Designed miniproteins, single chains, continued (3). Designs and how they scored, part 65

Each design is a single chain, and the fold is of that chain. pLDDT is the mean over its residues in the fold that is shown.

## One batch from the design tools (miniprotein)

Design m10248
Fold by ESMFold2-Fast:
Structure m10248 (fold): chain A 92 residues (1-92)
Amino acid sequence: STREEMLEHGRERARELGEKYGEEVGELALKFLDALAAGKKKEAAKYLVKAAKKVFELHPDIGYSEEELEEAIREYLRKLGFSEEEIKEILE
């Protein structure tokens, strides 16, 4: 797939997330994709973290603890190539 096709599929997924988990989650997912498309990796990561935390806030019955969510976010950011210092700044 081209980058443009991947970004369009990502935007469709963000809309689906908004329908499933709440409009604010969809808006944050779209901001993540826009920042990612602009090459703003750190800004993109901040929106991703905000989206994940918003899902947890709106759906506490989802079965994850706050500690498990933070650990999953940290692992994901490491896989994206962020340093421990950058992860700390993103999670502030």
Scores: mean pLDDT 77

Design m10249
Fold by ESMFold2-Fast:
Structure m10249 (fold): chain A 94 residues (1-94)
Amino acid sequence: SSILASLNPAQQAQLAALLARVRAELARLRARALAQGEAPEDVEEAARTALGVTGVLAALMLKNGSFDEEEVLALTRRLFDAYLDVFRWVRELQ
């Protein structure tokens, strides 16, 4: 959360716009995963975690001047799939 507080208003606006696109991509990924028979709880937890991690990374990229929207969207897809596998695995162990 400290990184978010360090952003200027223009960077905060850019992050908000990017997170809207990330949420749209996650909605598409959630619909696909649910259609493939994934547990709704695993899908929701994966989407929430991917959004949180992507938000922090995007804020760091904006602060560092290395912002790339396509790279952030590609990472969102990879993180969603990875966390979905992790949460499914955790559920199956309990």
Scores: mean pLDDT 84

Design m10250
Fold by ESMFold2-Fast:
Structure m10250 (fold): chain A 72 residues (1-72)
Amino acid sequence: SSTMRDLLVLVVESTLYLAEKLIESNPELAEENVRHAEGLVRHLEEEVGPDDPRVQELAKRIEEVREKIEEA
């Protein structure tokens, strides 16, 4: 349902926000949260397809957080 997809997007966004906040204090936990978010985005992609704007935006945010972890 659209409501369940909206909730999944919110969970991914919240998970990535937490990961970004943890980069300096706990980079290992930040990386684990990014991997969790990647798994959730993969499930969303299987349901809506890779061309969905939500999938593309979340994938971009995952890359941004991964880059910040690698630079830390």
Scores: mean pLDDT 86

Design m10251
Fold by ESMFold2-Fast:
Structure m10251 (fold): chain A 61 residues (1-61)
Amino acid sequence: GTEEERANLQRQLDDYKAQLADEQELLKTKGASLSTEEYVATRLSIIGDQEDIKLLEQKLA
């Protein structure tokens, strides 16, 4: 890809990594205080973000 395409993919990767870190920290620090619905939603978001990170890392490799 172009430098611009690579820069866009890197920004997306950085954003997903930041989101994943925030979600993991939320479960670690507040997991016990979350509703079942909020807990399940956060777990699904973590899985989705992990998959997106893998795809972006493959594109950037």
Scores: mean pLDDT 84

Design m10252
Fold by ESMFold2-Fast:
Structure m10252 (fold): chain A 69 residues (1-69)
Amino acid sequence: SQVMDLHAQFVQAVQNGDWQSALSYYQQLMSVSDPNRRSILVNGFRNQLRSQGASDLQSQIDSIDSSWS
């Protein structure tokens, strides 16, 4: 599944601290996911950011989320 492949790629990017790639994959995930799935992806990504302590990216994630809300 393209959605599952992109999800795996952004998880790895987050774990590697590659925030540029993570944001790119997140935007791609939003574009290929249905509205109900986007809500789950938003919550999942926010939880990963909290786990990694990457609060500096929160405003960028919020900007992406507002484009799909």
Scores: mean pLDDT 70

Design m10253
Fold by ESMFold2-Fast:
Structure m10253 (fold): chain A 71 residues (1-71)
Amino acid sequence: MSPLEQENLKEVKASAEYIKENWDSFSEEEQEQIYEQVKGALKQAEQLKNEEVVEILKELLEFIEKKKKEQ
């Protein structure tokens, strides 16, 4: 794996954990913005065939969708 790919994976993991840990602290507007950004990032990761990033983003998206259903 290239240094750039390793750095990206580490950043994606850190961002996903930060979002999960701080989800209830975000405003409703910020939560919607994050949801749209995660959906976009997942689509890009799938196009790039980055399986590890896709897995992390899918888990994050499922977390967000569950939180939105719970309200």
Scores: mean pLDDT 78

Design m10254
Fold by ESMFold2-Fast:
Structure m10254 (fold): chain A 84 residues (1-84)
Amino acid sequence: MVKDIIDGKEYPEDEVIKHEKTGLYISKETLDRLMEAVGATTEEDRKEILDLIAEAYKESKDPVERQKKINEKLLELREKKFGL
């Protein structure tokens, strides 16, 4: 079992995605929820969301600032994918 860095819950390894470059683990459930929030439907979009979260964790060590960064980047992705 591995800990999801976003929701802090433990998941079986088959329900988690590892970001290769950072070693961060995010549950499929969390990624699916974030995909729905931005209107993303493809595996490429899933990878973009994972990369975005990994960048936020690289940029900020403060949980509050990190969550703001994630939310900002998700909003930008939504606007980029859907044109507003």
Scores: mean pLDDT 75

Design m10255
Fold by ESMFold2-Fast:
Structure m10255 (fold): chain A 116 residues (1-116)
Amino acid sequence: GEGGGRGALEAGKAAKEGDGEKAAEGAMRAARESGPLGGELAGGAAATTGGSYYASGGEKGRKSGLGGSGLGAALTAASRGDEEKAKKYAEEAAKNSDPEGGELAARAAAGAAEGA
């Protein structure tokens, strides 16, 4: 749903800015407003995007990949009600996120959540 898409975008933006706490809040908001299926689809989309970047290699690819995969894990944990894991993975995404990779993962997650 629309609210879940906004939560996913907020999580991605906060991760890009290095704000793990705000990224976790965005992920939890995505879970509350999308329901479990929307959150899981958003998490999968972000993780898939992150995996593609990681596979591309190089330092930038690895950073973008880790950020996207962390965002995906945070969204998935949040959709399952695991706030502690959502926070942990959001902090990992914020630490490792390249601005470009984090934004693309967040966009993919938002599209998946909105479509659910």
Scores: mean pLDDT 67

Design m10256
Fold by ESMFold2-Fast:
Structure m10256 (fold): chain A 91 residues (1-91)
Amino acid sequence: KKLEEEGKKLIEEGKKLIERGKLGLKGLDLLVNQDHSLPDSVVQQMIIEGTEGKGPYAEEPISWEEFRKVAEELIKKGEELIKKGKELLEK
């Protein structure tokens, strides 16, 4: 069914957004807590990927609070996509 394929795609996209947001929050927590357990280049990459290229290392850096908000919004959007995808699979 067309709705089944659409639902599966929404769930897949939602999972990707949640993973990206979580990665950004993890990178931010490492940076804010001055945790040097990972190389700075790895932490920077986590932040860049988690915020879709936006972050404290971007050409136009955002604040730590704004960066956290962007990552949280990605997680929320991902959860909404998963919910919509599941609803389509139920129909």
Scores: mean pLDDT 70

Design m10257
Fold by ESMFold2-Fast:
Structure m10257 (fold): chain A 85 residues (1-85)
Amino acid sequence: MPSPEAQEVLKKTMEEIRPLREAARAAYEAGDYAAAADHVERVAEILEEGAKKLEELGELELAEKLRQGAREAREAAERLRALAA
């Protein structure tokens, strides 16, 4: 079980990314692929910040899971920017 501090990092991270994912979907549906990419890049940044905090707490496995999510988000942002070009 993660520490209470690690649980709060995960909770805050997931709460922060949810509206950004919703905004990215709305932008995509509107054909604004550049805005969708910007929102997804912000998701990657938030996941990376969460991973750093988890690493400082010694939660290395959880940190790596968030870093994997950040890599996936950056790849998605690159695909969206290609659609905007």
Scores: mean pLDDT 88

Design m10258
Fold by ESMFold2-Fast:
Structure m10258 (fold): chain A 81 residues (1-81)
Amino acid sequence: SAAALVAEHELARGRELLAEAKRAIEEGDYDRAKELASQVMRGELLEEFIEALERGDRERALELLDKAYQRLVANAEAAKR
């Protein structure tokens, strides 16, 4: 279905953006990480991610990226129903 194709495209793009955001965090480029995350993360999850980076809490920021990826996977699976 068209919805499944859109979900697969969003998962592929989101995965790439989240991988780049993780790299930006590892390099200490928190502004780049915020830009990349804002393209795939929304609402409270994005807000918590930004707050974690502003505190320098890399561990929490990485956990939130993983949570965002898990949500993308769940959304793609749901769209196949």
Scores: mean pLDDT 83

Design m10259
Fold by ESMFold2-Fast:
Structure m10259 (fold): chain A 86 residues (1-86)
Amino acid sequence: DKLEYFKENPELYKKYVEIAEEIVKELEKLGIDEETLEKLRKLLEKMKVEEPTQEAVDSLETIKKIAEEFNKKYPSEKLKELLEKF
């Protein structure tokens, strides 16, 4: 279970939050639409919790999926590098 894994490894979870923040910043620089960007920012805020929750894990997976789909249509070396850190 990914949630239990993050609860047992809080430093690793913090690293994933930092990677997600970098992904959202890169997507903004690459010109992702404002509606999707606002959704990404809200998902990122759900991840910024003291203890990982299922909602936080689901938010991480959603950010990853959006970034992967965007990179497939608009390839970016920086975005690919960030996604590989997950």
Scores: mean pLDDT 85

Design m10260
Fold by ESMFold2-Fast:
Structure m10260 (fold): chain A 82 residues (1-82)
Amino acid sequence: SAAEEAAKQKELQELAELVLKAGEYELEKILKEKDEEALKKLGEEAKKNRYKKLEDLSEEEIEELRKKAKEYDKLEEELLAK
């Protein structure tokens, strides 16, 4: 529905803002592929951090997002191999 699409778009927008600062390549690849499973896991992570401004995130927190993006990229490749 339009409401579900709007909610997903908002979540993707919030995640995209994190992507720009946390590891653009891997996370955008997942977003473009619209892998629902990988996006769901990453979206949950992004929502936990939504109350923090990106300037307030530590380098460790940003690096962890990058590591998870790499894990999700591997999952994406496995899914496409099927």
Scores: mean pLDDT 57

Design m10261
Fold by ESMFold2-Fast:
Formats: structure tokens, sequence, C-alpha cells
Structure m10261 (fold): chain A 93 residues (1-93)
């Protein structure tokens, strides 16, 4: 159902927010980037599906700008954001 898709999106956003909090506390090199992504993800919690897509794309752009493409952490974050985008697109169908 669409509600199951929305619940999956909320779970992914929550997991990413925890990851950003951990990164901000324990990785000084990524603190600013993690805080910027966390702000976008926090806005996504109360956003429409259309706005969630735009916010996830904005978070992807920040990662692509500040992290190497071959970084496993960057790859994992981008994969999770892509999953949010695809689930949100499915909600809109």
Amino acid sequence: SKKDLENKIDMLIGSLLVAMAVLSLYDPAHKETANEIADILQKSLSASPEERIKLAEKAKAIIEKHMPADDPLAQGLLKSLDEIIELAKEVLK
C-alpha cells in the first residue's frame, strides 16, 4: 500500500538521521557535510512525496560535491537516498 511505502521512507530517513548524527560526532572531517544533510533529512520528515524527492536529490548533490565517488560511505548514503527517491515516486503513482 502507499502507507507501507511512506513508512519505509520514514524508516530510511530515520536511519540516515542516526547515521548523520554519528558521523557529526565521531568524524570531524565530515561534520559540516553530515550536519547539512541532517538538516535536509529533518525537513523531509514533514514534506510531501514531491518535496521528499527534491530534498533527497539536494542531499545527493551535497554528497557528490564533498565526498569521493569511490568512498564506500558516500556510495551507501547515495544508495539510501536513491531508494527514498524511488519509493517517493512510487507513492506518487
Scores: mean pLDDT 87

Design m10262
Fold by ESMFold2-Fast:
Structure m10262 (fold): chain A 59 residues (1-59)
Amino acid sequence: MFSDLSYLEAMRLAGYRAAQSMLELGYSKDQVLDAARAMERLTHMPEYLDGAEEAIREH
């Protein structure tokens, strides 16, 4: 639960960028969201999912 803020921000940006790239490649919002949730399960980093959801919401 106690982590460096720079790691959390980096993970959030990674999720955001990955989701944005997938959307630009023509993946559906559902597919991108499912991929982000799978990645959160693997990394146990909710910030990644938050970043991906921001990208999906914007575009």
Scores: mean pLDDT 79

Design m10263
Fold by ESMFold2-Fast:
Structure m10263 (fold): chain A 84 residues (1-84)
Amino acid sequence: MDEIAKAMEEKAREELAAAEAAGDLAAKALAVGALAQIAAQQGRYAEAIELYRRARALLEEAGALTPEDAAAFDEAIALLEKKL
């Protein structure tokens, strides 16, 4: 499990670097969102909250943040805050 999570984190970091090089805000948001999910699964709640907030902001800047996605981010952050 931990080894698979590390491989997924490495892939997400590679995707983030590629998105940053391309200036693709939506792709960057997806990569940051993946990192947030991995951090949450590993119990890194404070880091996961920050990453979810960053992913949400990037989607909003890209004009790609749907009301459903915004609600999902806000719910995920609220659930993680209860674990701090």
Scores: mean pLDDT 83

Design m10264
Fold by ESMFold2-Fast:
Structure m10264 (fold): chain A 89 residues (1-89)
Amino acid sequence: STREELVEKALETFRRLIERAIEEAERQGVDQADIDAARERKEAQLEAFRAKLPGLTKAPEADVAHALAIARERGPEEVELLELLLQLA
């Protein structure tokens, strides 16, 4: 895969994480106004993430191991995102 394809996959995975978080909030009966506010915050985080991806460099092994442990606790999309980020670095 090209670096450009990996960037696109990382952004798609991040969007899936946003949608999953919104679906979970809706399932838990969170107020629509709070869901809308959370979506706006996550969209801003996605744009910040997009800006950082082309300049991503290799992180220290300990930081990678820690991030992977957190991703595994959160779910498969977080693991997929981290694996894409490791391929980009």
Scores: mean pLDDT 79

Design m10265
Fold by ESMFold2-Fast:
Structure m10265 (fold): chain A 94 residues (1-94)
Amino acid sequence: MEENLKAPTPEEMAGAVRAALESDNPVAAQTAALILVSMAMYLGNKEAVRAAVDAAAESDTPLARDLLTQIARMAKEYGFDEVAARAEAALAAK
């Protein structure tokens, strides 16, 4: 549907979040992941944002918890209440 806009796919989003969690530079990796999530939210790509939450939920690191916290806050600001609830549930399970 976005001919001139490159929105991240759910697979690309999950891969980017996993790569960020494996990075030896957590600040740069977290920033990159959050930029991609912000872009997906701006474009209304709920599936890509859900994939980011699911990928972050696979890891028990402080960085994964931080990413889930930021995603939950941003999802609420964009009105993606289902995604926010999913991220909050993942945080509660950690």
Scores: mean pLDDT 76

Design m10266
Fold by ESMFold2-Fast:
Structure m10266 (fold): chain A 80 residues (1-80)
Amino acid sequence: MTEFDVEVREPDEFTAEAVARSSLGGVGRAVSRKGGSAAGLAAMIRAGEQSGEGTGTVRVTTETPAGTRVFERMASFALL
């Protein structure tokens, strides 16, 4: 399986939880919903196309005054 790390540093736009949840349903849709991190999600799509592996783990990190929060979910992507 391929592992990906997607970091969210813009909590004012969206929550890390919402981003992680979006990644479960498909990478292409998640890219359009996650404008601030579209480049990271696009890189995941390209990596999936080249590796031949359709599944990876997405880790979303958000920094808060109380410390760093991490949300981890499985994501899948299809070869085009």
Scores: mean pLDDT 43

Design m10267
Fold by ESMFold2-Fast:
Structure m10267 (fold): chain A 75 residues (1-75)
Amino acid sequence: MVPSPEELARIAEWLAREAERAGDEEAARLAKQSAEFARQGNVKEAMKLLSQAIERLQAAGHSATAAATLRALSE
């Protein structure tokens, strides 16, 4: 399932804030770019950037935040 562009933008914005709180500036940057592409209707590019942010956070040990993002994307 793919969320709507509006929901994808909301998920990406949430992840950007969580990444900033965790101190991962690059993951936050990727998530912010994902939200911008989602708002432009470019869902494919938004999903790629969001996946990169999730993978980066997971590799950095923020597995709970990554899992929460994946769960949100499945709705």
Scores: mean pLDDT 81

Design m10268
Fold by ESMFold2-Fast:
Structure m10268 (fold): chain A 105 residues (1-105)
Amino acid sequence: MLAELERRAAEADARAAEAAGAGVTVFLEVRTPEALEAELRARIEAREAGLADPGRALLHIVVAYDEDDEEGRRRAEEEKERLLAAAREAGLEYRVHEVRTRAPP
């Protein structure tokens, strides 16, 4: 999941950089903490069953926005805070990755 989200963030950044004068806001849809928690739990259970070494499970949140789009940035920050609050309530450890793009001149 993390590697795929990071790859999508990098691809979104590259597309935004290549777009001529588009003013493109790239917003990555992040799964709900519940959906990510279910995936992390399934991985932990597989490891506990002896299929893999049990490791520390982390919730990764990737947020991408155009830093010249103040409204888009604000919405991305609000979504991030909502997801962080839900992760804290669920007792999950998390890491936030921000991808900032700039509209081409």
Scores: mean pLDDT 50

Design m10269
Fold by ESMFold2-Fast:
Structure m10269 (fold): chain A 67 residues (1-67)
Amino acid sequence: VTVTITFKDGEKITVKVESVEEARKVLNYAKDIDAEKITITDENGNTYTFDKDQLDEALKKIEELLK
């Protein structure tokens, strides 16, 4: 599972996450920097986009994809 953080200035960082613990750290970082949006990509290439206010939903989706 990969998490792409889109910053307010349009820059993007992509991080691979292998555990819910890693996902929590990545999403907490995104919240701290006031990221614009988060995009989650699964191993099949499906993408899920969440706004900065939907980080709890993003975490839940990552938890589902890692099971």
Scores: mean pLDDT 82

Design m10270
Fold by ESMFold2-Fast:
Structure m10270 (fold): chain A 74 residues (1-74)
Amino acid sequence: SAEEKKEQEDLRLYEWVKKHKDQVPIVMELSYRSFRKTLLDAGVSDDDTDQIVQNYRDRVEKDFQDALKRAEEL
């Protein structure tokens, strides 16, 4: 089923994140910088760009911590 496939994909991702937990934040920092530049190039103001990037960072950081927690419970 689609639910079983998603669960298996999530497990694989959680195990990968646990294995690379020290490297993931470094790689994500490059993504945040690229995202910020994309917003500025699109004509978004500096203040709006900073807020959008911070909101995205907060969401990604929460998802990363949740993934680590779930991986440790497996």
Scores: mean pLDDT 84

Design m10271
Fold by ESMFold2-Fast:
Structure m10271 (fold): chain A 100 residues (1-100)
Amino acid sequence: SIEEIKELAKQLKEDLLELIDMLEKEYGLPKEVAEKARELVEEAEKTLLEDPSNIEKVKELLKEVFELLRKHLPEEKQDLVEIAELRVETFLKHVEKLNK
């Protein structure tokens, strides 16, 4: 369902933007890194909404987000990124099923 994919994409974007905001305000993620991560999240949502079958580009954009977050967070905060990455992987598997 295209409507279900749109709702899930919006929820994913909101969850990721909230995570990035928390990491910036509470865990010392640099502002410029947070801004770049937000731009990539917005592009991932746009890509998914324009072509829900273009899952590979969405994966690439979200992978870049998580690589940016891992690079600029202390080791003790890496688990927060890992949890978010697993949630995103589950989401993308659900979207792939909806496109079939």
Scores: mean pLDDT 82

Design m10272
Fold by ESMFold2-Fast:
Structure m10272 (fold): chain A 77 residues (1-77)
Amino acid sequence: VSLPSYLQGLVQLASGPGGSISLQKLLSAAQSLGYHLSAAEIAALQRAFKLADINGDGTLSGPELLLLSQLLPAVPS
């Protein structure tokens, strides 16, 4: 599964009230759904998460979650 496709499902599952999600919650949701991320995919997700976290609060809101999904196609496989 490509990282953007799995990320959209995990974002939906891991979102709490108001649509906020932490990186740790996202990774935990991936494991719960049976996705096995490589070290490279985890690193790419961490970098994209940091870039999408525009306000630097350590969580992603709805607009930032959309930005995260848009950044991932640019990461080398």
Scores: mean pLDDT 65

Design m10273
Fold by ESMFold2-Fast:
Structure m10273 (fold): chain A 85 residues (1-85)
Amino acid sequence: SSSLVDAVTDAAAQLYAAGQISQAQRDALVAAVRAWAASHTDQQIDQFTKQVGVRAGRLMRQGMDPHRAMVQATRDVLASQGVAV
């Protein structure tokens, strides 16, 4: 699996364990990221990963928890690609 899929899976699992998202929300996000990665090149996945990192860093500087920042950044970048989760 890609490091991006692993990082998003871990962050979503932590939010689910903390009661901040439902199992359906966790599973939908992981499935969306896996599907996106499967339909794109390694270069596009690298660019997506960098965009998620930059976005998550901005959210964390605004006081957002790292796991929540990772999940929100991933949703935001997917939305910019036309994918709603």
Scores: mean pLDDT 89

Design m10274
Fold by ESMFold2-Fast:
Structure m10274 (fold): chain A 80 residues (1-80)
Amino acid sequence: MPSEEELKEQAKKLAESLVAQVKASGKPVTLREEVPESELATAKRLAELIKEYAKDEANVTYEVTTEDGVPVLTITASPK
């Protein structure tokens, strides 16, 4: 599993990418990733960090659903 520092760096880069896409499109941007159950806690932590880093420029929400027995993390960034 990535370290907390690596996870923060990854989340910051993803937040910057999502914010850039939202600013370019003016529309909500959605990321969907299949996540193994063993990685679900890490994926949720990543989503929380993305939300925190993007908070001043985009409204970020996330949810975890199960599709065909596999957990799926959906992260949505919306314009403010």
Scores: mean pLDDT 81

Design m10275
Fold by ESMFold2-Fast:
Structure m10275 (fold): chain A 83 residues (1-83)
Amino acid sequence: SMEDTRILIEMESEVTIMEMKIWVLIKQGVEQAEELKKKADELMDETDRLVEQFRAGKLTSEQVRKRMEELLRKLREEIKKAE
């Protein structure tokens, strides 16, 4: 639906912003940024699983949104610690 599409676009935008911040840290030669990237990749894999659960009808769009926002919040905190 259009509302589900909007949620996904907003989540993708947040992911892109986080990835750009990690990329900047890597470019600056911060050794911890490589480990942070690996941790972020693991969190993104969990996000992909949530999308699959939604498509399988196991989760509602609201449940996916709330869980994705929590995962993105954790990613934001990890990036802030590295900055």
Scores: mean pLDDT 74

Design m10276
Fold by ESMFold2-Fast:
Parts: sequence; structure tokens; C-alpha cells
Structure m10276 (fold): chain A 97 residues (1-97)
Amino acid sequence: MEAEEIIKEMVETLKPIYEALRNGEEVELSEEEKKLLELVEGLQKIGSMVAAGAPLEEIVEEISKLLGVSKEEAREMYEDEKKLAEAIAKKIKEIKE
């Protein structure tokens, strides 16, 4: 529940940046905003891999790299959306702190 709220708040914060980038505008990003964008782009890449039917090992490796967790933890996160959301929320908090 709290994890979903943290993710939603991040998306709302980045929304003006996404709109500017989609319009081809140059945007000066803070270090925090840059790290949050890298996180979202990584998550979009993983989502695209899942949709394309990429091998589980490749998906797990990308989750592991993106979130800085072990391959075993990344595999658990792939199987459990709540664990994935909690890990994403933790990463967002680390970027903001």
C-alpha cells in the first residue's frame, strides 16, 4: 500500500519532465531527477522484455542490476509483485535521501 503511493508520487513528480522530453524540449535535470528517470527507464525496459517473452534469466539479471539486489531476490520480485513494489519504493527513498 505505502509502496504504491511512493511509486505514484514519483510518477507525478516526473510527469512534467516526461511531457517536456516527449515534446523534444531540453530539460535541465537535478541529480535526484536523473536517478529517478534512470529507474523508470530501467523498469520500462524490463516491462518490454517481459512483454516480448525474454528468458527469465535475462529479466532477473536486469532487475538485479537495476535495484542492486541478488539474482535470487530479483527472481522472488519477478514472482511477487508486492516484493517488487517494495524494492522499487526502497530504491526511490534511497535516491531521495
Scores: mean pLDDT 79

Design m10277
Fold by ESMFold2-Fast:
Structure m10277 (fold): chain A 132 residues (1-132)
Amino acid sequence: SELRKRLERLEQERRDRQNRSLLNHTRRKQGDDALKTLVGLLSAQDPAAAEELRATWADFQDAVDTLMGADPELGNSIAGDAGQALAQAASAALKDPSALLSQARQARDTLRNLSQLALDKAREIREQRRLS
């Protein structure tokens, strides 16, 4: 029946999404490890900045999850950009401790911009698919 064919297609789409989510989870873990380095370094100088960066990362993860529901490939790309920004900031702060606060602010601002981009893209994609 047509219903059986539709169910089989939905099950395959679900499996494809699950596989992409696992890859994204690995990339997000790499970003989380870089974040933990920055937060650890910040905790002695500016505990409020450390907590703000941690909260910003959590908000970013929620925003990317929203986008992953609409476009897993675009979500993976944005998660990769965030992980790279955090890794670069952590590396720079380890090489020059005097740059820690500026690197943390840059990483925070990048995460906020990417969070907004992810939410905007998810909304646009869902609206376009509703109209198609």
Scores: mean pLDDT 84

Design m10278
Fold by ESMFold2-Fast:
Structure m10278 (fold): chain A 82 residues (1-82)
Amino acid sequence: MLEEELERLAREIERLIREGAPLEEVERALKRFLEVARELIERSDLSEEEKKELLELLEKQVKLALEEARRRQAGVTPEDLL
C-alpha cells in the first residue's frame, strides 16, 4: 500500500537525520517520500483544490525536514553535545 510505503519512508528519513547521514541521502529519501505522497494524493477522492493544498503542505514539511538535517550537519544545534 502507498500509505505503508509512506510510513516506511518516513521512518527511514527519521533514522537518516538522527544518525547524521549525508545530506545527499536525506534529500534523496525526502524526494522519494514526496513522490509517493503525490501518488497517494492523486489517487484520493479529494477535490483538486484539496489535493493542491495537501501537496503544498507536504512540500513545506519536506523542506522543513531538509532544513533540520542541514542545521544538524552545521554543528550549531542546542542539542549538539560536541
Scores: mean pLDDT 75

Design m10279
Fold by ESMFold2-Fast:
Structure m10279 (fold): chain A 80 residues (1-80)
Amino acid sequence: DRGEARNALMAEMLKALGEGDYERALALAEKVAAPPFVEALREAMERAKAEDKYVTFGGVKIHERAAAIAEEASRIYGAA
């Protein structure tokens, strides 16, 4: 059903963020997330490129802002 498909896409988005594949994460977010979240993720990607800061998310290094947005999306949309 739509909820299950949405959760699967959110899980793939979070995986892409953990792997540093921000283009794939954005494409998936555009399908399952509200426009404000998509814009925040784009801003986080651009700031990450400028700030060169990283955190560990799911055992991989990604930019701090992208990790924070992914965690918030997981909490709001219930996609782990």
Scores: mean pLDDT 62

Design m10280
Fold by ESMFold2-Fast:
Structure m10280 (fold): chain A 70 residues (1-70)
Amino acid sequence: SMREERFERIVDATVTNTRYLVKYRPDMPKEEILDLSVHNFRHAARHLGLPVSEEDLEEVRKRVEEVIES
């Protein structure tokens, strides 16, 4: 659906930024990278008018955590 495509696009952008932080900011605690990534996702979703549920945010956290732990 259009909503799912928009969600995945924002997630992909968030994950790309998370990978950048993990690679180039080894000084940042993993918890800070996770919090910043989820915060940035919320802001992007809000500005793009995408409603997000707690289930959606849990999915984003999991994907970001996988990137951080890789």
Scores: mean pLDDT 86

Design m10281
Fold by ESMFold2-Fast:
Structure m10281 (fold): chain A 56 residues (1-56)
Amino acid sequence: SALGEKLAKGAEEAAKLEGNGAGAAGQRVIDDMKRLGVEDEKALKAAKEAVAKGGL
C-alpha cells in the first residue's frame, strides 16, 4: 500500500540520518509502528521488505 511504501522510505531515511544503517534503525521504526497501533499487515510487510532491500 501507499502507507507501507511511505513508512518504508521513512525507515530508510531514519537509518541514513542516524548513521546506523538501514537494518537496525528500520527495524526500530517498524517496532515503533506496531507499538503505536499500525497493525495493517500489508503496510508492515511492505515496510519490512523495503528495509531489508535498503539495507543491502
Scores: mean pLDDT 60

